Designed miniproteins, single chains, continued (5). Designs and how they scored, part 81

Each design is a single chain, and the fold is of that chain. pLDDT is the mean over its residues in the fold that is shown.

## One batch from the design tools (miniprotein)

Design m18810
Fold by ESMFold2-Fast:
Order: sequence, then C-alpha cells, then structure tokens
Structure m18810 (fold): chain A 87 residues (1-87)
Amino acid sequence: RPSLDEQIERVLAEIAKRDPALAAEARAALAQGRDPSLSREERLRILTEAIRRLVAAANAETDPAFAQLLLSLAAGFQELRDRLLAE
C-alpha cells in the first residue's frame, strides 16, 4: 500500500496542475505541521487551519472532481493531525 506521505504527494501533484498557489500553500502547511522545532500545539493549529482552508476551497469549488481532490488532501491532513494528537 502507498504510505500516507505518498498519497498526500500524489494528491498535491494533481492539485498543483490546476491551482499551483493552493498546492504551494498546502505544501508549506504540511512542512510546518511536521516541523519538530515547532511546538505540538503550533503544529496542531497549522494542520487544523490547513484542513479548514481545504474544506472551504472544496465547498466553493464548482468542479466536483477537483472538490474531491481537495477533500482527499484534507483527509490526509486530518490523518496527520490524528497521529500528532495520539503522541
């Protein structure tokens, strides 16, 4: 099975083809959410904000296929957040 990281990178690559700015924003949030120099609380906040941003973008999206890609990325970030909460 592909790892969570491989799944997130594939979805990010697809989003970048249509919305490179949103993909760059999400990639920055992913990097910060994984940064061990940041507090656990800061990483949780960043991941939570990224999830909300992606869900809001999906709700505003008129293309259902692209909306589903955004929701898939949000689900990947939710899994990362859940793993961080379990630490």
Scores: mean pLDDT 85

Design m18811
Fold by ESMFold2-Fast:
Structure m18811 (fold): chain A 118 residues (1-118)
Amino acid sequence: MEKIIEAYKNASPEIKEFIERLREAFEGLLRDYGVSKVEIKYDEEAGTLTVTLTFPKPTPYPVLTFELRPSADMTEEERLAFFAGAAYVIKEVAERFGVELTMDENAKKYYEAYKKAK
C-alpha cells in the first residue's frame, strides 16, 4: 500500500498526464456511447490491465476490449503508479455515470491502494 502511494507521488509528469487523459477519454466514451457495463481485469501473465466495455443493443459489436499496457521502459514503481491510477480513474468515471462495474481481485488491489493514498 505505502509502496503504491510513493510510486504515484513520484510518478513522472508523463504518467500523470496519461492518467488524466484516460479520465477525459473515458468520460467522453461513457457520455457519448451509453456504455452499460465496464469490466477491469489485471492479466498477471501479460502484465496488462484489460478493460471490457459492453454497449447496449442494437450495436453491431456489443463488446469492446482494450489493454492498458505500461511502456517496456517503465520501472516497477512507474508500473504500479500506472495500474493504480488507471484502475482508480475507470472505476470513478463508471460510478459517476452509474455504469455497472466489475473488477477482479488484482484490479481491486490497485484501486484500494490508490484510494488509501488519497
Scores: mean pLDDT 73

Design m18812
Fold by ESMFold2-Fast:
Structure m18812 (fold): chain A 56 residues (1-56)
Amino acid sequence: SELDKIDQKMDQLQAEIDEIERQAQKANKEERRKLVLEGAGLTVEYMKLYIEKKLL
């Protein structure tokens, strides 16, 4: 179903965010800044899917 597809995409995005957070903890200051911004972008995509899920 469409709901199942959204849930799967959200799970994938959460896993990617978690991996970026792990990478950021090990990174130098400049690389950490870049990773934090990348993670923020993925969080926005997660929020968009969450809103789509609520509108179904």
Scores: mean pLDDT 87

Design m18813
Fold by ESMFold2-Fast:
Formats: sequence, structure tokens, C-alpha cells
Structure m18813 (fold): chain A 91 residues (1-91)
Amino acid sequence: MEAEELRRRALEHLREAVAAYAAGDTEAAIAHLERAVEDLERAVELEPENLLLKAELYGVKALLYRLQGDEEKAKEYAEEAERLLEEARKR
């Protein structure tokens, strides 16, 4: 399943981003998050009704904007991600 393969790859990039950030390498963390966003955007295009994928995409975008210094967009995407995740869990 192509969307699930893209999701798994995105989660690997997210783990690498978290590790890079913890090591103090913000530039590497941003690069890994950008790859995760790209893969999740493709996964969402394949499964547009999958709220969990949308929540994961928005969560990664929130982290990306936070590391880029855009706190307003980071907050917006984080709140939307939490909303989508809660909606997905109720189904």
C-alpha cells in the first residue's frame, strides 16, 4: 500500500529530525522535517479521507514552523493536528 509506505518513511524522517534537534543540529532537523512533510503530503493525496494521516502531516508542519521561528503557524497547525487526531480516535 503506497500511502502506508510513504507514512512509514515520513515517520522515519521525523525520528531523525527529533534526534538531530536533540543533538543541537537545527539545520539537519529542519531538513528531515521537510522530507517528512513531503512524504505525508503525498500520502494524504492518496487517502484524502484519512484523518490520522492529516493529523500527522499537520503535526509535522507545526514542528517545522516552530524550528523556522514561525510560532503563529506552528500553533495553528498543532491545534488543527490535535483536533483531527481527536476526531480520528472517536471513529
Scores: mean pLDDT 86

Design m18814
Fold by ESMFold2-Fast:
Structure m18814 (fold): chain A 63 residues (1-63)
Amino acid sequence: SAEKTAKEVKDKLIKAGIPKSKAEKYGKKVKKASEFAISLGMSPEDVKKTALEGTDDYIKQQK
């Protein structure tokens, strides 16, 4: 689900040393984007994969 994906993204950001407030903001954006993608017929698995890949890229940019 979009909510579970957003929680995983937030947790991953926090573990990578991103401040909780910043991780929460990013997680909310991921949740909204994931819900929108699902509404367009994208599979939950593809949405989760895309969100996690984007999160890895974001973490690399912060370091």
Scores: mean pLDDT 79

Design m18815
Fold by ESMFold2-Fast:
Structure m18815 (fold): chain A 92 residues (1-92)
Amino acid sequence: VEELEKKGKELIEEGEEGLELLLRAGKDGSVMDESEEIRERGLEIFEKGKEVAARLKAEKGIVINDPTVALIPPLEKIKKGKELLEKARELK
């Protein structure tokens, strides 16, 4: 139970950090005003999102729009983390 709570919190934190980096990179009109690290992390998340979308298209025939593609990896981590926290709560 304790392990499920810990893992769930870690996944939510990772997903939220990834989502915040993506939103910060997209919010400012000038990419040059953001740190290069934030910009690079945003691009990494976007590329991972494209990879997930390509997989979904190949396996299930699902076509996803570009902005949604970038959000898939961090949102998936948040969802998994919340599921683990709910399971831990039910066991106590």
Scores: mean pLDDT 62

Design m18816
Fold by ESMFold2-Fast:
Formats: C-alpha cells, structure tokens, sequence
Structure m18816 (fold): chain A 96 residues (1-96)
C-alpha cells in the first residue's frame, strides 16, 4: 500500500514551500538553516518544542528522514539547533 500522506498545518506548508524554493535555487546552506532555525525559535507553538522535536520537524520539512536528524542530535547533543539544522541542509543538498 502507498504510505499515508501527512497533513501539514498552514504555517508548516508555508515554511516547507519556502524551504523547497530555496533548495531549488541552490541557496547557501547557512541561509536555509538560519531561516528554519528562526521559524522554530520564534513561532508558537514550535518555539516551545523540545530540541529533539525541532530537529525531527526540520528534517521532515527538508524532505530528509527524521532518523538522520535524530542521529546527528545523538552524536552531538550539545550542538546548537542551528548547527544541527545546517548539517541536515548539507545532507539534503548532497542528495539532490
């Protein structure tokens, strides 16, 4: 069977669209990471999520398996949110 499609919130859809546009335009990975990090740090209710949940959501929005995000976090638990998201962006760009 086909996997079920995940239903995104309106805010998540807008963020995903902007991130996909930045990826298509081959934007600087740091700019993409900053954009996602700012959203997750300033937008309610996402700003209140645990760091692990923010990383999993960032991976999902980038079209990266959330397990990859969790692996980076597990290896670098003291890394900043921006540093972990930057690694996910670089991973995604290398897969394109």
Amino acid sequence: VNPPQLELTEEEKELKKKVEEMLKNNADPEEIADYITEFLSTTEPYNKLPKISKIALAAYLLGVDPVIGLIYYSLNPNASLKELILELVIFKQNKL
Scores: mean pLDDT 76

Design m18817
Fold by ESMFold2-Fast:
Structure m18817 (fold): chain A 88 residues (1-88)
Amino acid sequence: SVEEAARRAIAALEEDAAAPVEEIAEEIARLTGVSPERAREAAERLREIAREGVERLEAARAAGDEEAFRAAVRETQARVAALAAELA
């Protein structure tokens, strides 16, 4: 259901938003080979994207607006994809 999908998406983004920046940065550096400084910058941006994504998804869910929810999912996914492309 849309409600179950919303709960799972919010939980996943909250987990990413709560993760230590240093831990995320180490993983990015390991997977991409970018410098530690660049990996930290990417980790900070990823946490910001996750935090903003959670806020938008929760707002759409509270409003019962399925189209706004779908738009928030697409926007968050696009931002993550753009960040990943910068690290490629």
Scores: mean pLDDT 76

Design m18818
Fold by ESMFold2-Fast:
Structure m18818 (fold): chain A 72 residues (1-72)
Amino acid sequence: LSEEAVRAATEAAERTAGPEVARAVEDAGRKAIEAGASLEEVLTAVARAARAAGASDRAVREAVSAGMEAYR
């Protein structure tokens, strides 16, 4: 389930901010899952990674929303 959230967030990030941001999102989400993080912690890590990689606030919100939708 958290892996589906990370996949959806990564796809949204690639669409809105490009492959470098998508790679940062995927890497951060995967590390959070491996550490046993909750969904909230995974999505927080994804948002932080996207911002650090240069994503706009809109692209960050799109990635987080896609992850939340996929998890439901």
Scores: mean pLDDT 84

Design m18819
Fold by ESMFold2-Fast:
Structure m18819 (fold): chain A 76 residues (1-76)
Amino acid sequence: MDEKQRLLFAGIGHLIRAEAAHLEGNKEEASRDYVAAAEYFAQAGDLEGAEWVKNRARELGLTDAAKKVEEIIKKA
């Protein structure tokens, strides 16, 4: 597994955890995992994935997480 694949799989793992935390009503855990997913996607060069995470966080009302993801995308 090269670095890009490792980063993509890490991002996917955090995204799965974020969705699970959201379903459990744990907004704090969901926010952290969405931000982590976006960081890994951006590092892997998957800006489309990071943008999807931003839009998902906005949809769920996770305003601080969405703002952090937007800043991650701008820095990438």
Scores: mean pLDDT 88

Design m18820
Fold by ESMFold2-Fast:
Structure m18820 (fold): chain A 66 residues (1-66)
Amino acid sequence: GKKGYELGKEAGRLAAEGKVEEAAKLLYKARKDGQGLDATKGMMETALELGGSKGAEEAMKIAAAM
């Protein structure tokens, strides 16, 4: 839902900044609340937009580690 997607966007912004642990905490919170799919989508899209391929790579590592 929208709430999960917004949490994902913030996680993606943090991932693009290299703040991997903070991004992972937001994704974990969204997954716990049943918003994991929308949050993962928001994270991947935002990390790519703000951090390019490197941002997307960090976001993929976060998703894989959880």
Scores: mean pLDDT 81

Design m18821
Fold by ESMFold2-Fast:
Structure m18821 (fold): chain A 65 residues (1-65)
Amino acid sequence: TQTITATFKSGTDLTTLTGSLADLGVQKYELDPANNQVKVTVPSNEVDNVKDVIEKNGGHIVSVE
């Protein structure tokens, strides 16, 4: 598994992102709305799919660990 950290513009509605992640079957994520950050834990083979969803929702990928 890998953890993807992404940042969003201030005021971004993270509810839309969480719905998109749920549609992908992603169950493990941490929202930090105060810092406009999301951490998502996924299998390594799903990283590109999750990155695409994050970017589509206005996120910028900071790290993949």
Scores: mean pLDDT 78

Design m18822
Fold by ESMFold2-Fast:
Structure m18822 (fold): chain A 81 residues (1-81)
Amino acid sequence: EEQERLDKLIEELKKLMEEKGFSPASIDEIVRLARETGDLELVEELIKAIKEDNPTKFTAVVLRLIGDALDRELAARRAAA
Protein backbone atom coordinates (compact mmCIF):
# COMPACT_ATOMS: atom_id res chain seq x y z
CA GLU A 1 0.00 0.00 0.00
CA GLU A 2 2.62 2.61 1.02
CA GLN A 3 4.97 1.53 -1.78
CA GLU A 4 2.12 1.96 -4.30
CA ARG A 5 1.32 5.40 -2.84
CA LEU A 6 5.01 6.37 -3.05
CA ASP A 7 5.19 5.25 -6.70
CA LYS A 8 2.14 7.39 -7.57
CA LEU A 9 3.54 10.42 -5.74
CA ILE A 10 6.93 10.01 -7.48
CA GLU A 11 5.20 9.93 -10.88
CA GLU A 12 3.23 13.10 -10.00
CA LEU A 13 6.44 14.80 -8.78
CA LYS A 14 8.30 13.83 -11.98
CA LYS A 15 5.52 15.19 -14.22
CA LEU A 16 5.31 18.45 -12.26
CA MET A 17 9.07 18.96 -12.46
CA GLU A 18 9.01 18.30 -16.21
CA GLU A 19 6.15 20.83 -16.61
CA LYS A 20 8.11 23.44 -14.62
CA GLY A 21 11.16 23.01 -16.88
CA PHE A 22 13.55 21.26 -14.50
CA SER A 23 16.51 19.59 -16.22
CA PRO A 24 16.39 15.79 -16.69
CA ALA A 25 19.45 15.49 -14.41
CA SER A 26 17.71 17.42 -11.59
CA ILE A 27 14.53 15.36 -12.00
CA ASP A 28 16.48 12.07 -11.90
CA GLU A 29 18.44 13.11 -8.79
CA ILE A 30 15.40 14.31 -6.82
CA VAL A 31 13.41 11.19 -7.81
CA ARG A 32 16.36 9.05 -6.66
CA LEU A 33 16.50 10.86 -3.28
CA ALA A 34 12.72 10.53 -2.84
CA ARG A 35 12.82 6.78 -3.56
CA GLU A 36 15.81 6.24 -1.21
CA THR A 37 14.12 8.22 1.58
CA GLY A 38 10.70 6.59 1.07
CA ASP A 39 9.17 9.45 3.07
CA LEU A 40 5.66 10.02 1.68
CA GLU A 41 5.26 13.28 3.65
CA LEU A 42 8.47 14.79 2.22
CA VAL A 43 7.42 13.84 -1.33
CA GLU A 44 3.98 15.41 -0.75
CA GLU A 45 5.71 18.55 0.60
CA LEU A 46 7.87 18.73 -2.57
CA ILE A 47 4.78 18.43 -4.79
CA LYS A 48 3.04 21.16 -2.77
CA ALA A 49 6.08 23.48 -2.98
CA ILE A 50 6.24 23.03 -6.77
CA LYS A 51 2.47 23.62 -7.19
CA GLU A 52 2.69 26.75 -5.00
CA ASP A 53 5.81 27.93 -6.90
CA ASN A 54 7.53 28.31 -3.50
CA PRO A 55 11.32 28.07 -4.05
CA THR A 56 12.12 28.53 -0.34
CA LYS A 57 9.95 25.57 0.73
CA PHE A 58 11.20 23.49 -2.24
CA THR A 59 14.85 24.12 -1.25
CA ALA A 60 14.16 23.28 2.42
CA VAL A 61 12.51 19.94 1.54
CA VAL A 62 15.28 19.04 -0.95
CA LEU A 63 17.93 19.80 1.69
CA ARG A 64 16.09 17.52 4.13
CA LEU A 65 16.04 14.70 1.54
CA ILE A 66 19.78 15.20 0.93
CA GLY A 67 20.46 15.27 4.68
CA ASP A 68 18.55 12.01 5.22
CA ALA A 69 20.45 10.35 2.35
CA LEU A 70 23.82 11.60 3.67
CA ASP A 71 23.00 10.39 7.20
CA ARG A 72 22.29 6.92 5.79
CA GLU A 73 25.56 6.96 3.81
CA LEU A 74 27.56 8.13 6.84
CA ALA A 75 26.07 5.34 8.99
CA ALA A 76 26.93 2.76 6.29
CA ARG A 77 30.52 4.07 6.03
CA ARG A 78 30.98 3.92 9.81
CA ALA A 79 29.68 0.33 9.85
CA ALA A 80 31.97 -0.66 6.94
CA ALA A 81 35.10 1.10 8.25
Scores: mean pLDDT 78

Design m18823
Fold by ESMFold2-Fast:
Structure m18823 (fold): chain A 77 residues (1-77)
Amino acid sequence: VSEAVEKFREEVEALPGPYRDIYLEDLDNFLEGKPFKYADSAHMLIRHLELEGDEETLEKAKKLAKEGGIVYVSDAP
């Protein structure tokens, strides 16, 4: 597993409340090669990977987001 993904998991596990469960579910989907279910969790992981500079894992995350019907734009609206 990517170091950037492990750091994201640690940050998500530190979150209080229902966001933790949603983000962990989609992180597990990503690690199993399954499409993302939630746009917010997909976008948060993609942004984290961009900041960490993990281009290989970023490309995989973008692909699985697209397969889940989620569109990611590099420029914020």
Scores: mean pLDDT 76

Design m18824
Fold by ESMFold2-Fast:
Order: structure tokens, then C-alpha cells, then sequence
Structure m18824 (fold): chain A 78 residues (1-78)
């Protein structure tokens, strides 16, 4: 259940154009392999910002991944 909610959130970010396909794959693999939330966020953000064309895109990606981190913490903590 928790993994499904995290994956659904990543798919939403991808549909909104905030994640590249590469960044989406990195995030989904990290979730499936049970990587720490911090590691998933770092790797996914790094992959997503490689294709960013402006500082505003980097800002939006960073905010989206901060929301992912918050969701993951809430699902783990209760």
C-alpha cells in the first residue's frame, strides 16, 4: 500500500512534466528496491534537473520532490 501511494505520486509528477522518463524510472526503482526516502529524493532530483532548461524548472522539480519526501515521511511515521 505505501509503495503504491509513492509510485502513484511519482506517476503524477511525470504526467505534469516535472520528471523525465529517466527520473521516473530512477524513482520507481528506488521505491521497489526499498531505498531510503532521502536517497530516492536525491537520485530522482539529480536525474530530473539534468534536463531542466531554466532555474524555474529546477525550482518546480525541487518543490515537487519536497512534497514526495513529506508524503513518504507521513506514510512511514503513520
Amino acid sequence: EKKKKLKDFIEELYKKGLLTEEAREVALKGIDEGESTQQIVIRTTSAAVKKAKSMEEVERISRAMAEFYRLAQELEAE
Scores: mean pLDDT 82

Design m18825
Fold by ESMFold2-Fast:
Structure m18825 (fold): chain A 70 residues (1-70)
Amino acid sequence: MERTIHVYLDKEPSKEELERLARLAAAQFPPGTRIRLEVTALDSNVKYVYEAVVTEDGVEIRLVEKKKLE
């Protein structure tokens, strides 16, 4: 099952905060779920895209894209 989640943040997140958000979002779904997490930082106008895969032992996360919005 594939899910897309959009998050808007007022301030530029740290790498640790982004990874925490990806794990928390993915942990809400059963093993075998693939999640695309799109995080937009409104102060810097930057969009981060993470792919998270829920496994039996936890969540695998990967940064797919970092894009400056116009």
Scores: mean pLDDT 78

Design m18826
Fold by ESMFold2-Fast:
Structure m18826 (fold): chain A 61 residues (1-61)
Amino acid sequence: SHMERARRSFDTLLETLPPAEAARLRAAYDAAVAAGDWERIQAVQDEVLRLVSRRAREAAA
């Protein structure tokens, strides 16, 4: 349930990005989770948040 909620939130953020970029980030996240690479998981989440914030600012301009 907790992991399912985290994945759902992540997927919701990715839906705001271009499909190709979302696919790349989803693959990177899944690979990091499979490897148990917590630093990479955090890095991917931080990248998604930066990109979502940038897209929101660009849409407001």
Scores: mean pLDDT 79

Design m18827
Fold by ESMFold2-Fast:
Structure m18827 (fold): chain A 64 residues (1-64)
Amino acid sequence: NSAAVSAALASAIAKAASLTVAQLNILLAQLTFAQSLVASTDPATAAAIASAIAALSAVIAAKS
């Protein structure tokens, strides 16, 4: 469900500070793909993934 997905994504983003930029870019690509799969069927989960993508992009920018 969207709440469990949001919690899992928040946990993953908290760990993102310890990941390399290469690993973060792979995760970003995976999240973008996952969002495209659920965008029309589960907008709440798609929105949670979009928030995670934004947070992850900020972490990548801070490391770059």
Scores: mean pLDDT 77

Design m18828
Fold by ESMFold2-Fast:
Structure m18828 (fold): chain A 87 residues (1-87)
Amino acid sequence: SLAEELARLIETLDALLEEFKTMSVEEQRTLLLSFLRELYELLKDVDPEAAARIAELLAQPPQTAAEAIATLEEVRGLLREVLARLE
């Protein structure tokens, strides 16, 4: 189910957060933008409000490590909200 996929994705993000923080800004940006595009496709027909926020984040790619980390944490929160609505 989508709820199971989102729960697994949140667990994966939590596990990889420390590694993400050690990446270069270019690596963080590349990985984050790829991830956001996949999330947009996953959510656009299921949760248009969440998809709209992902689209806003895609339009303003992070320029610093602090911005990249903040964006990832916002996405984690957004996924938890989507999961709560599905359960």
Scores: mean pLDDT 83

Design m18829
Fold by ESMFold2-Fast:
Structure m18829 (fold): chain A 85 residues (1-85)
Amino acid sequence: SHHLREEIERSLESLRETIEQGDVTAARAGLHELLRLLQEAVAQGDLETAREALKQLEEILKETTNPEIAEALRRLIREVKELLA
């Protein structure tokens, strides 16, 4: 759980940086890795880590201007909400 939380927080920070740099390829890779980590966290019952990550993803989406990255973020947010339902 602690290791997954740290990886998720690092991935979120990396995602913010790649979006700011306009690196669509790196941002998509980061979103794919975040989904994998969040699925693992939920499978282990770490719902608090997943909820915290969801809040951060929604904040990142509000600041995202690239339409391809924004759509990928919306898909990830929907997937995480389904995992927490």
Scores: mean pLDDT 86

Design m18830
Fold by ESMFold2-Fast:
Structure m18830 (fold): chain A 70 residues (1-70)
Amino acid sequence: GAMAGERAARAAEEAARRGDATAAASKHYQWSLSGNAEGARRAAEAAERAREHDPAAAKVGQLSAQKALE
């Protein structure tokens, strides 16, 4: 629901703020698959900011989330 999306987006924003690009990217990928457009958009924006600071860690987070869903 909307509250779960808000929580996921906030977690991604918080991770990005702390420079944890891995966590931010992982939360964005997980949320993009859940179908909540607003939460996914906010998580994507947070992941983009984190990627600007640490692109390698962001890539690791995305790949880890993809692997966990396989």
Scores: mean pLDDT 62

Design m18831
Fold by ESMFold2-Fast:
Structure m18831 (fold): chain A 91 residues (1-91)
Amino acid sequence: DPDVLEAILRQLLEEARELVETIEDEELKEKLLRLLEGIQQAVDARDYQRAYQLAQEMVDYLEENLDMSNPNEAQLLGTAQRIATLLHELV
């Protein structure tokens, strides 16, 4: 049911935003907030292909820049991966 998956997706996007707000690196925070805003806009437009592309960009960016010793950043990567997985199911 796409509406159920979209509701879960919106909850995960909110969780990701809360985790991003805890990041002390302002450059990383601003980049991630822009990616999350782009994903949210694409989801609102039901452009799940674009949303999935942006979610993969977010996962890739996190994997390249993440401090895996930071539990909030590690949790954010996990949340971003779940967002990308759900978006892949909606494409």
Scores: mean pLDDT 83

Design m18832
Fold by ESMFold2-Fast:
Structure m18832 (fold): chain A 68 residues (1-68)
Amino acid sequence: MEEEERLRKLGELVKKLMDLLPYAFTNKEAIEEMKKIAEELRKLGDPATQEFADRILKSLDEIEKKLE
């Protein structure tokens, strides 16, 4: 994959994640959607992006438990 295409996809996924962030604390469906985006982000394949995605997933799991 061209580096430009990879960075474009990264930016689009991050933008979607940021757009959902205000709803993460009040809407379980938003948390589920953010988890899906983080999984796609992890699949982009560089180690820094994978670590970032893993940290997001752990944070979302903790928020979800507090909303129970």
Scores: mean pLDDT 76

Design m18833
Fold by ESMFold2-Fast:
Structure m18833 (fold): chain A 86 residues (1-86)
Amino acid sequence: SPPLKKLSKEEIEKFNKAVKEAMADFDARLATLDLSPEERSRAHARVVGAILRAIGDLLSGKSVEEAIKTLRDGVDEILAEAERRA
């Protein structure tokens, strides 16, 4: 297995801040939508998947900026799909 990229404290803090901000934005925007409990649960499951993909990108050697972009693009796509279903 390839070794996991060792991240600096500053990179970890920057990524964690971006995750917290993305989750807060996601929850706030999702709360404005008239979604079924099933569609709401699906959106939450999908955002967890987006976070895990961004973590994978970061650990595989992508920059923090690229990982944050992957996270933001994923969250925006999930919200756009939820908006179409509302």
Scores: mean pLDDT 84

Design m18834
Fold by ESMFold2-Fast:
Structure m18834 (fold): chain A 68 residues (1-68)
Amino acid sequence: SDSKKRSALFLLRVAREHGGDPEHVKKAIDAFFNDDLSSHAQHLAEAIANGRPISEEEYKELVEWIKE
């Protein structure tokens, strides 16, 4: 849904600004799209714990993936 896509894009933007592991951010968003709240919370925690700078290219690819 558009609402879920907007929430996912917000999460990705926060991860880019503050650091978040892009692989775990992607898994957290995927779980969120599938209403798997437990997996979403776990992957989000792992994204924060293993945070790194997200490159401009990685960010662009994740934005395109979310918008599909």
Scores: mean pLDDT 82

Design m18835
Fold by ESMFold2-Fast:
Structure m18835 (fold): chain A 89 residues (1-89)
Amino acid sequence: DEVIKAANTLIQNPDDKAANEEALAKLNLDDVEKQAILAIKDPFQRAVAVMKVLRDKYNVPAYVLYENLSLKPEDVEKLKAEQSKPVIG
């Protein structure tokens, strides 16, 4: 999946400008969305932002992202905690 590969590039290579620009092009983001992701230097915060874009723009379920992104176990647990859904009242 090209979208998952692009997301992994953004998460794993935050300091590689060329790789990030290529990955962002594959995600079909506007310039504002691209700059927002590129401004994030922390790998965990970048993963959060990338997953939010994939969920909101491509409707990719969070569980698919956790299983297919090259994330450290600690980062997966942090992302799961952040993505926890409240009970709909």
Scores: mean pLDDT 69

Design m18836
Fold by ESMFold2-Fast:
Structure m18836 (fold): chain A 70 residues (1-70)
Amino acid sequence: SEANREAGLAQLEADFRQARELLEQGKLSKEDFLAGLEHGIALLEKFFPNDPRAQKLLAEFREAKAELEA
């Protein structure tokens, strides 16, 4: 359903923001944050392949992953 799709995307966005804040505070390891990004990327690719909001979030996750691996 559309409501479930929107809720799922909003939850992924919220989880990403919270995880980033925890990482910056030293309360989350780089390894755990990276695992979360990889999981989120997989979910976005599987369930939201052509959603513009999901594409933007996917780009943000991929950018964050690349920055951590640099």
Scores: mean pLDDT 84

Design m18837
Fold by ESMFold2-Fast:
Structure m18837 (fold): chain A 74 residues (1-74)
Amino acid sequence: MEELLRELARLEEEIKRLAEEVPEAIPEAREILAEGQRKALEAYEAGDELAMLEHALEAARRALEVLRRAKEEK
């Protein structure tokens, strides 16, 4: 659990850093994060903390992929 929380924090920091470099990709990344947050909330309400973190991690990884792609296209 704590290891997943640490990974999520690391991904969030990297997303923040890349978003400053490619602000044009923020809307797409934000949409991915919003969908992930919705799924994570549903899992949390069902009492599945692990599934909540897995949805959050997946959304963060997908958002990061979008930002990295945008930076490479510059």
Scores: mean pLDDT 81

Design m18838
Fold by ESMFold2-Fast:
Structure m18838 (fold): chain A 89 residues (1-89)
Amino acid sequence: KIEELLEKFKELIEKAKELADEESQKLLDQIAKLVEEMVKSKDQLEKEILYGMVLLILGVLKLTTEDPELQELLEEIAKVVDEIYKLSQ
């Protein structure tokens, strides 16, 4: 059920934001916006582009983040986003 995954995603984003600095919080907000647009889109190519953009931003956050707990949350966010993407195909 996509609604349950979206709620889990939102909870993980909020937890990540509590551990993140202000710049990383802006990137997490951008990820949340892109995921909402991905779910809303009816175009398969647009969904693929939005998914790719989310993965790129998550990759940047993982490379620049030194906090192991935030790293783990970013991995969980990536898994939930992958599940949302597959259900929205």
Scores: mean pLDDT 87

Design m18839
Fold by ESMFold2-Fast:
Structure m18839 (fold): chain A 83 residues (1-83)
Amino acid sequence: MEEKIKELKEKARQELIELARDKGLEDEADEIADAVLKEDWKKAIDIIMEKLTIGEAVVLIFESSEIRKKLKEEIEKIKKEAS
């Protein structure tokens, strides 16, 4: 169970990195992904807003929040199915 949760977190981290790279934030991708996974949204938003237009930043923030939400739902599903 814990091993599967670790794999899900790693997959989510990679998806977050790919999203940041797609928006041109390759150098910041790891830091943004780590901030989002820790739910340090202030740090994630600050980094994104310094490099992107408001419109691009809103899209990346929303997509990143959806990945984090899906991660939580998948973890809950695994815990429920294992119980």
Scores: mean pLDDT 81

Design m18840
Fold by ESMFold2-Fast:
Structure m18840 (fold): chain A 103 residues (1-103)
Amino acid sequence: SMSLEQIRKDLDDIEKMIKEGADPKEILDRLKKTANDIIKYGLSATTPAELQEALDLLDRLKKLMDQLQKQIKDPKLRFEAEVMLGMVGIVIGVLKMVLQKLG
């Protein structure tokens, strides 16, 4: 509960940073940290409801990653964002399969 509130706040802060045109590197670093927090929550999930919460948070994170990627001018940083977006997509796919087996 408290951990989910912190993750949601971190995503809100990241969304604001993207909207305000903050440094893409700082945004990407925060996205990486928040992704790790969500993945840890998802891996610790014992109920379908907890898995669905993790999936909803990863979907939101993926949308923010996609928005950031479109704003990056540095090819190296853009590549890092593309790799991260791909990894998040794989994790979403795995957690969806787990959720289907539990339901």
Scores: mean pLDDT 85

Design m18841
Fold by ESMFold2-Fast:
Structure m18841 (fold): chain A 119 residues (1-119)
Amino acid sequence: MSLEEAVKKLTEALKDPSTTKEELTELLKEIAKSLNEEEKNKLLHLIAAADLKVVKKDYETADKLVEKIKNNEVIKLVDEFNDKLAEELADYIFNVYKTTEERKKFAEALEEYYEKSKP
């Protein structure tokens, strides 16, 4: 799976009202196994940027994270994108973005930042 495919699958799942937390967890685990270390860190920066924009309204920090992806200056955000982090991310998303409409907004921010992150 490429980073592009991972973003597409993740955003499609987030927009789908039938997606459960368990299904999102399994998708994030699949993504974690399929991406290389650089792609994992880029995806985590995109997720963080989308969350900063939608929840915290911290556009400046979000934009800086996206610029780092675009310039290939991605830092190690977490020790490892493993099954445990996939479970924690899915749990966070469903606890913070409780409705399909809120998850759709998160997905739209993730899509926007992915497009802006392209070289």
Scores: mean pLDDT 82

Design m18842
Fold by ESMFold2-Fast:
Structure m18842 (fold): chain A 109 residues (1-109)
Amino acid sequence: SKVLQQIQKLGQEAIRLADQLASSTDESEKRAYLERLNETVKKLVSLALSTDDPEALQEAIRALDVVIDKLEKVLEDKSLSPDLKLEIQFLIGMIALSTGVLRLLIRKL
């Protein structure tokens, strides 16, 4: 499926951006990766919501779950500014809501 291939690429990019956010030592760089991650997640979720391919939906959920795990580990960093922590927590919440919706869609297919 072309949609599956696109979701795999977006999922891998989201995971890569989450890893770069985690490994960055500069707050401005972390914010830049977070912005790119937000946009990549939005594209991934939008594409997943537009498909009836259960394999593509399952891959989107898998990638988003990995991103949540990586972002939760970033929140363990005590040096993060309160504003950056709040933005990361908001993204985690949005991803969790999105994966919940995608899981409901799979059950209807």
Scores: mean pLDDT 90

Design m18843
Fold by ESMFold2-Fast:
Structure m18843 (fold): chain A 89 residues (1-89)
Amino acid sequence: SEVVNAKLAELDKAVQAKDVDKTVEILKELSALDDQVAKAIIAGLKDEEIEGELHLDEASTKAVVNISKELNKDPEFKVKLEKAVNEKI
């Protein structure tokens, strides 16, 4: 979806800016637009095992991988974001 891909681009920018509140806001919006994409990102953030196979398109898969890569560049930000997600999502 073009709308989902646009939100994933906004999410990537928020993660790169290390803006916890903005990232949580965009994740909530993504959950409303595409629950599978949101679940994939949140599972990666929490290092949680995903039970079953998620059916993501190629563009969404690439975006999720790129966001996970960015999160892993800053473990302190990743921990702060995980806490905020647990409290607000």
Scores: mean pLDDT 76

Design m18844
Fold by ESMFold2-Fast:
Structure m18844 (fold): chain A 62 residues (1-62)
Amino acid sequence: MAEEFAKRIAESDVPVAILALAVIKTVGDKEEALETLRHVVELSKDPEVRAFAEEQIAELEK
């Protein structure tokens, strides 16, 4: 499930992907958010989306 969500985010336009990544932090499940963010880093070909996802992972792991 997280994999499908991550793929959808990775395939979205940059503004939509960034918004989706911002919203995922409010879902309440930290582990699910981290798993989704890691999949976005793996699947996204856009360096801006990957950089933002990596930044969110670092923030959530602290």
Scores: mean pLDDT 71

